Designed miniproteins, single chains, continued (3). Designs and how they scored, part 104

Each design is a single chain, and the fold is of that chain. pLDDT is the mean over its residues in the fold that is shown.

## One batch from the design tools (miniprotein)

Design m11621
Fold by ESMFold2-Fast:
Structure m11621 (fold): chain A 92 residues (1-92)
Amino acid sequence: DVEKKIGELYEKIGEIKKKMKPEQLEEAKKIEDEVAKLAEEVVELYKKEGEETAREFFEKKVKELLEKLDPVLQEILKLLAEAAALKIEAQR
């Protein structure tokens, strides 16, 4: 069940957030907004260019974002990216 898997990912994000500094929480909000925007862009790319192009674009953008972040924020981004990928797949 895709919804259950997404719920489990957000539960893990919540646990990590409990241990974060205020500055990291603000950065995590920015990452959440950025991943949500990226997911919408990937869905539009899928409609126009197809699955292969959309997947490559998503993977490239996630990798670029990961390289800019500290290890705790990298973990948040990885979980958010996994949840976004599941949501995109469910829209097929």
Scores: mean pLDDT 82

Design m11622
Fold by ESMFold2-Fast:
Structure m11622 (fold): chain A 93 residues (1-93)
Amino acid sequence: SEKEKILEAIGLVLRGIGLIIDLEKALAAGDDKTAKRIAKEIVKIAFELAKMGFVKEALKILEDALAVAKKYGNEEVAKMFEEAIKELKEKYG
């Protein structure tokens, strides 16, 4: 059902936004291990959205997460999002 697909996508977008908030908290606390774990979850959600056809929403989540990683100077987490953005554009864009 198209309605079920849209509702699932809305749920994934909201979860992605929540994870970006949690990512910023982890980065602000210097909790690198938690930040990397949250980053992997954000990437997974973005790829699930893209697979469902919500490519713009997936890219926005990754770009917003990348901006947060760069704000806190976490180069490893920033690289994870940069690589995910590149892969998502190559596969779905």
Scores: mean pLDDT 92

Design m11623
Fold by ESMFold2-Fast:
Structure m11623 (fold): chain A 74 residues (1-74)
Amino acid sequence: DSDVRAQIQQLEAEFKAALKENTPEGLARAEQIIDQMDELAATLPPDLRLEAEITVGVLRIALSVQKKVLEKES
């Protein structure tokens, strides 16, 4: 549980770094990372899974917003 949470935290940092690149390649990487986080969140006990699911949901919204911004400029 603690190890899985540490993995999710590391992936969250990598996701933020990928978004900060503000490139189509960075967005593709961020999408792959968030899918990995979603998979790991599903392995958590129910008591911890809700918090992880909320975090993943917030990051998915951030990714969607950034995709729309780049699409508008393309």
Scores: mean pLDDT 81

Design m11624
Fold by ESMFold2-Fast:
Order: sequence, then C-alpha cells, then structure tokens
Structure m11624 (fold): chain A 129 residues (1-129)
Amino acid sequence: MEAAGILIVEVTPEDAEAVAEAVAEGAKEIAERLRTEYGARVSFVVAFADAGNQELADRLSREIQERTGENAVAVSTKTMEEAEATAELAKRALAGRLIAVARGGPSVESVREAMEELGRKAGELLAAA
C-alpha cells in the first residue's frame, strides 16, 4: 500500500529556514511511523506560498529524500491560491494513492501541527484500507 502526503504551507522570509527544517523533521517522523506500523511507503508534496523561493524548495526536496528514502517534491509559489492549485495538480498526479492533505504556516508551530495532522490522516487512511 502506498500513501501520499501533501502539505500546503505559508512561509515568511524570516522563518523560511526554520519552516523547512520543521517540514523535513516531520516528513522523517511520518515516513518512519508509516513504514513501522503499516509497512507502507509514502511520497511527499510540499507547496510553499513563499513569494517564489524555488532554491529553498529544491533544497527541501533533496533533504526529505535523503532523510526518509521516499520521493519528495517541493514547489515554491507566490500566493496561497497558487499553492492550493499546485496541491490539486499533485492530487491528480498521485491518483490511486491514499492521499492526506494538511495546511500550515506561517509560524513554525503551525507547521509542526500540520505535519502531525498529515501523519495522523495518512495513518487513518492506511488503517481503513
């Protein structure tokens, strides 16, 4: 069974590095938990509303893949509307997977809560499958 986690996150320039670290840490925890509890693989999609910082998104994609061993794509967008549209495209591309979606930001605490929600939703979908 394969899951996909989609995170839509608002980011300020001041908190961008801390938010990216919180996402990478949360992705590792989700991947380890789903593998241990369900024997499941998980792919990650992160849509940032960060006024277009693609370098940060590219670094986060690599960091999630390195920490988890799972596929990850992060996309920088200018607005929350563009981030939501990116998430909808990702849902279509991930058709046939168990898809969990969470929203967070702009605070690091909000992002941590969103990652916990993402993991909980993914676990619930896997338990019901």
Scores: mean pLDDT 85

Design m11625
Fold by ESMFold2-Fast:
Structure m11625 (fold): chain A 72 residues (1-72)
Amino acid sequence: GPVFTFTVTAADSDEEADRKGAAAAVVGGSHPDAEVIVNVDGAASEAQKTAGEGGAKGALALGAKSARVNYV
């Protein structure tokens, strides 16, 4: 199935990171055969990390085949 990649960076605002996480969840959940990868900057804030992790978990909860967080 398709692979969808989202990147949360340390330069993102908390709102931008949250929107990226929400997008990962919705896109993943809309494609039951999808693999979702959320890349999170190792220097990201706790809020940005939480948004990225939440996106991956949300994708799984909404029906994506797999989701993971990759710290870069």
Scores: mean pLDDT 85

Design m11626
Fold by ESMFold2-Fast:
Structure m11626 (fold): chain A 65 residues (1-65)
Amino acid sequence: MDETLATLKKMIRDAPSTEEAAARIFEYLLARGEPDLARALGTLVLNSPSKEEAIAAIEAYFASL
């Protein structure tokens, strides 16, 4: 999952908003055949108050695995 985490963090940093970041993450993970992960991480990012909080939330999620 290291490559996935790095990619998702870059997607959040490159996006103009958490809403756009969530949409991009959803599409990326769905294209990879990971619908449950797409739902979990997309929702986590969408509910984050900032891009920095979204990155922290995703890092915490992967650390819990």
Scores: mean pLDDT 82

Design m11627
Fold by ESMFold2-Fast:
Structure m11627 (fold): chain A 85 residues (1-85)
Amino acid sequence: MDLYTAAVKALRLLREGKEDEAGEILSEAFGLPKDVAVKVAREAYRLVHEEKLTPEQAADRIVEELGVPREVARAVANAAWLLSQ
């Protein structure tokens, strides 16, 4: 599963309260610990949905604050933007 598809699926699961399942998918796809992966996904959604940042601005902020790979940050930010439409 590519990073973007994994991020979309996991964000939907987080919205349903299925944090453990979402964390497992993100951890496996991103190569990050489950807690960090969930934190990245939640922060991406907050930045895009609540702060109204573009996917690129959200990805830059996630890299700065959480130190995750840029490809991961971009995938999650774009997924969050899709789900904010």
Scores: mean pLDDT 84

Design m11628
Fold by ESMFold2-Fast:
Structure m11628 (fold): chain A 101 residues (1-101)
Amino acid sequence: KTKAVIRVTARGGEVTVEIEAPGLSGMAIGLAVKEELLKNVPGVTSVQVTESTDERAVVRADVVGMSAEEAARQAAEAAKKVLEEQFGAEVEKTEITVEEE
């Protein structure tokens, strides 16, 4: 079964979601996470897939109206939901880092 790792960094109204899932399409994961963030996180104003490989996706979102910590938590939850529900991956680790603005 595919094991996945999620790392979320939030700083200054921006959230970066990094996903490592060897054997899954990073582009497919990145696009699915982008869609989930835009539909289900009300503070998200824009989302870009900044990196995609056969093992990794990086998604960057701009967020307004919530704290960096809350934005990071909601983004991590969205990414985990996508990986587990859409791709059947087992999320081994979720790391959240909130940086000073």
Scores: mean pLDDT 83

Design m11629
Fold by ESMFold2-Fast:
Structure m11629 (fold): chain A 82 residues (1-82)
Amino acid sequence: DDELRNLPREEQLEIIKKLQEEAYKNLEEYLKRFDELVAERREIDADTSLPPEEKERRLRRLAEEGAELATWIVLAELYKNK
């Protein structure tokens, strides 16, 4: 991140545009994975046998992975919207 922040603004914008383009190319894969995370979340919520601590741990992992995927989906949408 320090290396990226030390680059000229023009280079930073070029990198962002390339990330948006790559995200858009992979949008279908990200949406599929997000649907899988939603299904896993529902299974965890429905499992009455899980201890509270284990349930929270699993939900936290899904939330973290979901947040990362959401970032890529947003980048893809920004590219799509011109």
Scores: mean pLDDT 78

Design m11630
Fold by ESMFold2-Fast:
Structure m11630 (fold): chain A 61 residues (1-61)
Amino acid sequence: SLSLKERAAFNDALVKALENGGVVTDEEIEEIAKKHGLSLETARRLAEEAVQLVADYRAAA
């Protein structure tokens, strides 16, 4: 299960993906990692999951 910090980071990544047409940039991943005190590896994984969720949602629409 995700920690509260990982859930918050995932939500931030989801918002960025929606704002940027389904993409989260490396700079945004770094900002999310710093904001929530997560490693870049963890933040990147969460951003990839958020991007995939947005892609799946748009494909189903």
Scores: mean pLDDT 85

Design m11631
Fold by ESMFold2-Fast:
Structure m11631 (fold): chain A 64 residues (1-64)
Amino acid sequence: LEYVQRLLREVADLVDKMVEARQKKLKETGDFEEARRAGREMAEELLPEHREQVEKLREEAKKK
């Protein structure tokens, strides 16, 4: 239960930041393709932190 709740929150936070990055780039350039790349770059920047947190949660869930 707790594991799933934390995963959902982490995913929601990541999505929010990606959307914000896309909106900012779209406002700056008016280019959908560039906005898309900005979202991907934001995800890549945040993925190491989120991946580490997810792995930690996964290890805790597997440990009985």
Scores: mean pLDDT 72

Design m11632
Fold by ESMFold2-Fast:
Structure m11632 (fold): chain A 55 residues (1-55)
Amino acid sequence: SARDVLIAVAERDAGLTAAEVEALLRDPSLIPALARRYGISEAALRSLLEALRQA
């Protein structure tokens, strides 16, 4: 599915686990903590979250 592809891209490009991507979908307040942990922008994580919601 498109969702599975987006999760795989997040794992490959950002180092996020599938479980962390699923947690982010349930709780967007995790964005700042995950952004700091993996050295990615909060804007990039918000864009990923919106793409996942549309998939």
Scores: mean pLDDT 79

Design m11633
Fold by ESMFold2-Fast:
Structure m11633 (fold): chain A 73 residues (1-73)
Amino acid sequence: SEAEAIRKEVQQKMLDLLNKLPEMSKEEAIAALRELIAWLEELKKKAKDPELKQLLETAIRMLRTQLEALEQE
């Protein structure tokens, strides 16, 4: 299904970012987090599946928490 394909893409992109994060400068990490959050927010606006919306909302919340932690350093 489209929702399943999007879910897998979201999970893969989050994992890829988490794996690359330790290798990034603070500025690169902030930019990457902001870009991923923006992409997820656009997907959430278009999503009709409730489970996909919940996944996207959880992912956005987690990434925003990480972004806030980096910005406070």
Scores: mean pLDDT 84

Design m11634
Fold by ESMFold2-Fast:
Structure m11634 (fold): chain A 92 residues (1-92)
Amino acid sequence: MLDEILEEYRKAAIEAAKGSGLSEKDAEAVAKAFVDAYVKNYHLGGMRLVKVYEAIVKEAQKQGLSFEDASLVASNVIGAVLQLRDQRIQQS
């Protein structure tokens, strides 16, 4: 159950990062940073998304992106995952 949800979130993160102009490899690295931060900070409520955002920005900057471009990638990734989460809540 939880692993299935995390895999759906990982897939959405990859697609959002690719939609932001990243390669498959770079998008997978961003999605890994997202999942790792999301799992590590799962119980932090509202602060969880702040930690996830910071992790994605740092990963994107390691790939050579500016802070502005890295922030756009993070916003797109988090937005895509939140849409999936909202759909899941509606189906529950």
Scores: mean pLDDT 81

Design m11635
Fold by ESMFold2-Fast:
Structure m11635 (fold): chain A 80 residues (1-80)
Amino acid sequence: SPMEEAILKFRLLSLLVDAEFALKYLEKHKPEDTELIEEVKELIRRLQELKENFDNLSVEEIRKRLDELQERLNEAQQRL
């Protein structure tokens, strides 16, 4: 539905903002944690790919990818 697509797009944009904030925080306060920085950069890359391909993907596929990326972001944030 159009409402479900709008909710998923809002969720995607919110995750991008949170991931970019986490990256900036790490680069400033934990620049030696190169592994975590690379993990967050990969997360941002996957979120950007999802954003670029949003209109070409099914709602179910978008939801599945967002759930996976949200879990990864939550794990990364616990390590901040």
Scores: mean pLDDT 89

Design m11636
Fold by ESMFold2-Fast:
Structure m11636 (fold): chain A 80 residues (1-80)
Amino acid sequence: MAEEVSEEELEEALEEFREAAKEDPEAARKALMLAGMEWLRAPSPVVRRVLEELARLLGVSVEEALEWGREALEELLAKA
């Protein structure tokens, strides 16, 4: 179903993230945190690809992106 994303659709989504990074680098870091958090909650090939590409775009490791995602997830739980 919708989770069966083509390589072209994935490239379009990644290009949107690259454009967002130009407009707002803080938003790009938040997107990376969200991708890391989503990977920790519900791992999927699409989320993994987004995580890897955003980490590369921002010059951080996937491990660091996952740490940001974990911190964001813990922050959400603490605020609840």
Scores: mean pLDDT 71

Design m11637
Fold by ESMFold2-Fast:
Structure m11637 (fold): chain A 101 residues (1-101)
Amino acid sequence: DDEKILELVKEKKYEEALKLFLQRYPGLSKLDTSPLANYPTDTPEEKLAVLIAATLFQPKVVIEIDGPEAFKLIYKIAKLLRMDTVLYLLEFLFPEYVVEV
């Protein structure tokens, strides 16, 4: 579940977190990461960060396949990874998905 993925990220078990994240939200595997090709993806942490950032380029792919709940987890992972620019963009572009009413 989403909480288990967050626990794995907090424990820096990024490879396990990435695997479970892709199993939970399969739409993430359909994202085009080519806009981020110049960013490093040598480590599981870097791969996870690129995947999170890639959701900003194709948000409809995530929403249509995985639903808006995926964006709540994306936001929480971005916060744990201290991706300040991604957090700002998620709050600006998708406030309805990242803020609970």
Scores: mean pLDDT 80

Design m11638
Fold by ESMFold2-Fast:
Structure m11638 (fold): chain A 72 residues (1-72)
Amino acid sequence: MAERAELVAQTIADMVRDGYPLSSVLFAARAALEAAGLSPEDIERYLKRVEEAYKQGNADEVARIVREAILA
């Protein structure tokens, strides 16, 4: 449901803000998307977007991408 997607998205965004390495952020995002039932192809597509947002230091964009993926 939307509230759970928001909580998961914010948790991953907080990892970005707290300085977690990219590998940890991608691991958490992958686990969340797998739990939401996304295909391997869709997971890889969304994780590329998460990696780009992480490289830009944009935690809010990471949250937006993860929320979008779970609600897709």
Scores: mean pLDDT 85

Design m11639
Fold by ESMFold2-Fast:
Structure m11639 (fold): chain A 88 residues (1-88)
Amino acid sequence: ELAALYEEVAALAARLDLPTLSVDSSQAEIDAVAAEVQARLEELNREMERNNLTYDDLDPERQQEALDLGRLASLLAQILGLRRKEAE
């Protein structure tokens, strides 16, 4: 389960030019990548808000970036949740 999440995270991170994460990654490294993903999502949301754009108004590459960032954020939240439950 957890390994499959990390495999998808690695593929998304590669497309987004972000550091690769694995099951051996530290909490600090996962937190750093999660923070970068959130920063990019906030920047996209501010750009859309300032220009009165919706997702459909973005060019295809920016749409794909937004989807990849959203998926990566979701996967990282799942990984962090699982790590919290399994940490002893």
Scores: mean pLDDT 79

Design m11640
Fold by ESMFold2-Fast:
Formats: structure tokens, sequence, C-alpha cells
Structure m11640 (fold): chain A 100 residues (1-100)
């Protein structure tokens, strides 16, 4: 159905956004490790904050999927879990860089 197709397209969009953000986090972590400048550490911190906001927005979207397309909930939850893991790892890396 057209509605199921729309929700599937939304999940694919979420996956693409998550992929792009993972690549961006890896790039900014590497830059912060290489330079250790306050500016590059702040950029990484800002990106971690943005990642937190995205996770929150996806959790809100998950509530809608639970009601309207529960079959897609596991895929959306997996995206959230992957982003939460990424955020935790990035926070640990930032802390290690600030202590070095």
Amino acid sequence: SSLSELYREQVESMKEQAKELKELVAKEVKKAEETKTPEDLQRLKDLIDQLGLLIESLRIALKKFELENPELVPEVQKIIDELEKLKKEAEAQLKALEES
C-alpha cells in the first residue's frame, strides 16, 4: 500500500541520515585526535549534542511507528541503538582527548 511504502521510505531516509552522521563523527574524531585544538574539540562536542537531538527526534518518531506500522519498529529501534552506541563511543573519545 502507498502508506506502507511511505513509512518504508522514511526508514530508508533514517538509515541514510544515520550513515552520513556516522561518517561525519568519524571524520571529526580523527581531526580532534590530530589537532587537539579547543576549536576541533568543541566541534566534536557540538556534533555529539546534535547526535543526542537526532536520537530524541527518532524516539518520538518510534512512538508513531508503534501505533501505525509496528512491523517497522525493530528497524527504527536498531537505528536508534546504533546511534546511541555511536554517541557513547564519541563521548568516551572526547573525554580521552580532553584528558590528554
Scores: mean pLDDT 86

Design m11641
Fold by ESMFold2-Fast:
Structure m11641 (fold): chain A 87 residues (1-87)
Amino acid sequence: MEEAKKEVLTALKRALEAALAGDLEATTAALREAARLLAKALEELTGVPVEVPSDAEIEAQARALLALPREELEEALREAERRIEEL
């Protein structure tokens, strides 16, 4: 469980780092990986299939992250790093 949480948070941290760099493709790829890892972890825990969001939905989320103020992205990155350290 903790290992799966760490993998998801690490992928989300990569998405935030890419968003801070203004890299839409890297942000989209990292969010897709986070969604895949989360779906797998939830299916393993609950036995219920979880669908990964579509590529279009993930790209829309990546664009939303890129549109956030830099200060909000930096705070989210610090929070993600804190959560990874606590696992």
Scores: mean pLDDT 80

Design m11642
Fold by ESMFold2-Fast:
Structure m11642 (fold): chain A 64 residues (1-64)
Amino acid sequence: TEKSRESAKLSSNGNGYKAAQLLKELTGANDEGASHGAFVANIIASAGDYEGGGILGEREARRH
């Protein structure tokens, strides 16, 4: 719970978004499709509610 609040705080701060913007400028058009995009997505996801991908995995499993 405390950990969840800290993660939500990071997301609300927009740190992941700013990191994505910076990496996009550095790598150009390939950032979002390349490894850098994956790392940024992990930062944004962990700061939000995608930790462990459990939510998406749970929905996918129930569908299958």
Scores: mean pLDDT 49

Design m11643
Fold by ESMFold2-Fast:
Structure m11643 (fold): chain A 64 residues (1-64)
Amino acid sequence: NAAELAKRYAEAALRHLSLGDVETAQAAVDFAERVLKKEFGVEIDPSLSLEERARAIIEAAEKL
């Protein structure tokens, strides 16, 4: 399930951010956004912070 995959990566990104691992969090968010765009045509606002992008991905995935 592509929506569940995107959600799992966004949840992982939030965990990595809480540990100060910004580089791993960025990679996880980028992957999750790519999955949502490719599978569902859903785009996340790129002006949001990394934490806000991760939360937006989770919310979008839960509605799919």
Scores: mean pLDDT 88

Design m11644
Fold by ESMFold2-Fast:
Structure m11644 (fold): chain A 91 residues (1-91)
Amino acid sequence: MPVVVELDLVFPDRAAAEAAAARIEALLAADPAVLDYEIGEPVPAPDGVRVTVRVTVRSLEAWEASPATAAVMDAVAAAGGRLARVEIRPA
């Protein structure tokens, strides 16, 4: 069954957040497991710059098996960012 994966990401600055968001968008757009995605605008926060990414995928198994899952996290780490929260729910 389709699920929504919501990622709350924190980056050291806006330039890092924008670079990571562009890379994540390209990765999600190329992934056949992804039905829809939404990448929020970078927002200043006390701990850095926050970006929310919401991904609707065919199933949790398809998301876990997707190379894009690891590649998204690699893109976050390469930009000096971190995952603050992950939530998975039915679509």
Scores: mean pLDDT 83

Design m11645
Fold by ESMFold2-Fast:
Structure m11645 (fold): chain A 61 residues (1-61)
Amino acid sequence: SEEELAERLAEVLGISVEKARGYIDAAKTVGLEYVEHELRKLPLSKEQYEEALKILEEAMK
């Protein structure tokens, strides 16, 4: 479900579920590339970044 994807994204990024929902909404409304650019501003490992993108892509189906 979308709620489960938001919870997983929050865990991967170390943020609140509310903020993770915000990223999913932004990906759907503005586009995945916008959120990808925002995530690149965060001090994420390559593994965190790749997992976050997979979750966002799944949420857009």
Scores: mean pLDDT 84

Design m11646
Fold by ESMFold2-Fast:
Structure m11646 (fold): chain A 62 residues (1-62)
Amino acid sequence: SKEKVQLELLKGLFQIVKSTLEMLLERYKKQNAPQSVIDYEQKAIDDTTARIKELEAQIAAL
């Protein structure tokens, strides 16, 4: 369905965002960034992961 295609595309976009945030977090860790910076990026990754799971649940319900 059109809805399924739109949700799959949106999920794909959030997967790209998550990968970018994970790469940035790894860079910050290698640069010995303050724990507050690491925690902030981890929260962004966790939020993006939760959004992906929500989209997966919506797709599974179609």
Scores: mean pLDDT 90

Design m11647
Fold by ESMFold2-Fast:
Structure m11647 (fold): chain A 92 residues (1-92)
Amino acid sequence: MAVEHAEEAAREARLAAEAARAGDLEAAAEHLADAAEHLSLAMKELGIEEVLSEEEIERLREEVRRLSPEEQEEIARRMAGLARQLAEYARS
């Protein structure tokens, strides 16, 4: 269900923000990539515009490892917000 993917994306994004604040950039990057994958799956199930391709998710996985903790936390915060909105939309 799209709700489950959106809720998992929000959870992964929150874990990414926590890891980034702790200085664990590898863990933050993995959680950000997982959040992006679940967001993509939720949007596909809802029939919303295709946001990220598999290739774009793989590129994101590599690029986020090079980001600063502040940049990773900012992206995580944005993903968590979008995931919460998608979960509410899916419940409607």
Scores: mean pLDDT 77

Design m11648
Fold by ESMFold2-Fast:
Structure m11648 (fold): chain A 107 residues (1-107)
Amino acid sequence: SVLQEVKERIEKIFNEFKEWIEKNPNASDEELLAKAYEALDKVKKVLQENVAKLSRDQALELSEFLNRKALEVAKLLEEKGHIEVAQRFLLLMNAVIGEFLTSLRQL
């Protein structure tokens, strides 16, 4: 299904970011934030390409999935001592989800 394809693409994006965090233990907050923006831009693109193909119920399920995956990334960042990056990432992710849900109301 479209929902499963979108979830798999998003999970790949978050897993690539998580792997980068693990492989770069000495990364600065600035470098981590730059990688966070790259991941967020990829997620936004996936959502924009697929918003018209999703039902309201599928979009709500996807928003819950995005929140869960974002919390996993934030927890990893916090465990590595990057608390401010984790907080910023969650705020940016909440904005992305909000824009996605707003786009559904325009259809």
Scores: mean pLDDT 89

Design m11649
Fold by ESMFold2-Fast:
Structure m11649 (fold): chain A 71 residues (1-71)
Amino acid sequence: MSVDEQLAQLEALAKAALEAIKAGDLETARKYIDQIRALGEQSEDPLVAGLARREAEVLEKLLEEAEKRLA
């Protein structure tokens, strides 16, 4: 997979995770965040790996705040 394809996949997964959080579907959001982490860990490109890690960290914080509001 090219760097451009990996970045496009990262953007699509991030958008899907955010929409799941907005919908209160926290289990689906968690699955998308896990896929973002897997993409970053499997990428040999340090830029893709760094962006995936940062995006997963931001989405994880949003997921945790959503979980607190539902608890």
Scores: mean pLDDT 83

Design m11650
Fold by ESMFold2-Fast:
Order: structure tokens, then C-alpha cells, then sequence
Structure m11650 (fold): chain A 60 residues (1-60)
């Protein structure tokens, strides 16, 4: 079962692309990659609400 963060990302991506499942998946993958990069590449200790919102806004 997806956690609260995953549900928020999926809902936001569905709202951006309400009838395009391929675009929704691409959006979700984009957000996940950006959040992973913050932790792994930029060595951020934790992902914040602002990081999640910025990733959602910056993904297509």
C-alpha cells in the first residue's frame, strides 16, 4: 500500500493529466527521481513538504 507522500504525488499527477495514464506515470517517475536526487546526489538528510511540492511543480 502506498504511503501518504506517494498518494499525494499520484493525486497531483492525475490532476495534471486526468485522461493520460502514460503522462501520469511519467509525472510520478519524474517526481520520484527528483526526490531521490535530493537525498542521494545532493545529500539532503530528509525530504520536506516544500521539496515534494517543488518537484511536483517542476515535473511535466
Amino acid sequence: QPGPTAVKILKACKEKHPQDEVAVDRCVRCVERKLTALVTKFKKESVTEEDIELAIKSCP
Scores: mean pLDDT 76

Design m11651
Fold by ESMFold2-Fast:
Structure m11651 (fold): chain A 87 residues (1-87)
Amino acid sequence: GALEKAEEGLRLAEEAVRLAREGKPEEGARLGRKALELGLEGVKEAETTEEVTRAIGAALAGMGAGLEAALVARKQGLDPSLGLEAG
């Protein structure tokens, strides 16, 4: 359901930020993108305003994780587009 996808998306976004900050921007970008996808799927399945809000929150967290990964990649001399696919 929408709430379950929002919660899973948020969890993956938090893990994505952690991986990016540990110097693993490629893995962070991948999980951030997955979090965004889960958040967007949650919006489609949402039946209440609360579920929509939580799903949007997960999608935005995924985008944020992607941007964090892009910033870390840039600092390491890697292609920042790794994170931009989620942001």
Scores: mean pLDDT 83

Design m11652
Fold by ESMFold2-Fast:
Structure m11652 (fold): chain A 82 residues (1-82)
Amino acid sequence: MSEYDPEKVLRTLVEALRKQPGPGELLHETDEFRILVRKGDGKLSASISSVDKETLERVRKTAEELGVEIESEELLPPPPLP
């Protein structure tokens, strides 16, 4: 699994926030996707932006498996290839 796998990134951010006492927020951003995870009042929520619809669907499914609410999903225009 790639280190930049969005599903793996979401799982990592969620695990880190669950281990942290109190409220918190973690962001991971790449050229292809952005995942923000928030912890408040004992609950976790996430926002995802991606250039790929398949990535949005995979992250949403993973969030549901983890018991994390998706607050927003955004499809971004793809960056120009070098």
Scores: mean pLDDT 77

Design m11653
Fold by ESMFold2-Fast:
Structure m11653 (fold): chain A 75 residues (1-75)
Amino acid sequence: MKTWTTTVLSRSTENGVPVYTLSQLEIYDDDVTTLTGEIRARTLQELLDKLEEIGADPLSISSVRQALRIEEQKR
């Protein structure tokens, strides 16, 4: 529990279709070590599934889940 995990969700358009890119950063409190990961998917559901598979931080999962719900409901 000596790590800070943050994710940045971005949406871009490639060939007229949305592409979701999730950048995952892990920051260690005892020694500042930045680990960056990048996950790309054409759907937020696939992105969420990948996050759950790798055991991502609850905040990261929550963020993608919220975005997925917004896309589904088109609020």
Scores: mean pLDDT 66

Design m11654
Fold by ESMFold2-Fast:
Structure m11654 (fold): chain A 119 residues (1-119)
Amino acid sequence: MAEEYAEKGEEYAKKGGEEATKSGSPEKALRAGEGAAEGGKLAAKNSKTGTGSAAAGIGGSGGYTGGKLGYERNDAKKGGEEAGLGGRAAAGGAKRSGGEEGAKAAEEGGKLAYEKGKA
């Protein structure tokens, strides 16, 4: 389940990124969504527990959905905020899975979501 959420988020992020190239101001919201999906996928892969992996995947997918809605509604600010929250939730899930690899994946995923949101 968690892998499906993370993969779905990444696929939507990729397609949304292609659509974003046609718009102006909402592109940043969608880029933030892309980061959330990438972060969620990394966090889910490196989670050692089912609960952590599920939280990471759901967070990433949610973040992307928020970014996509911001793009579709010309609301880059709200979309960006929701994408950032989703990416952060994904990182938090992986971190709570325990172990060094989980913690590193959580930080890396969160950083990617943040960096993409700023781009």
Scores: mean pLDDT 59

Design m11655
Fold by ESMFold2-Fast:
Structure m11655 (fold): chain A 70 residues (1-70)
Amino acid sequence: MREELKARYEELAKSIPEEVQKQIEEHIDAILENSRAGKPAAPAPKADASVSDETLGRFAAVLVELRRLE
């Protein structure tokens, strides 16, 4: 389960710059923290056009699932 998600994360990460990966991780962590605190989630900042919305969406979905397992 976690191993499969981690493998998908690593595969997607190869297509995304490290700076963008960190920004997405920080954004997801902020959303999850706000959810736990009962605060409304802020809208996601628009991604850089250098990476496709589809790839970013898949990466974010994998990160959310990994964060839920942690």
Scores: mean pLDDT 64

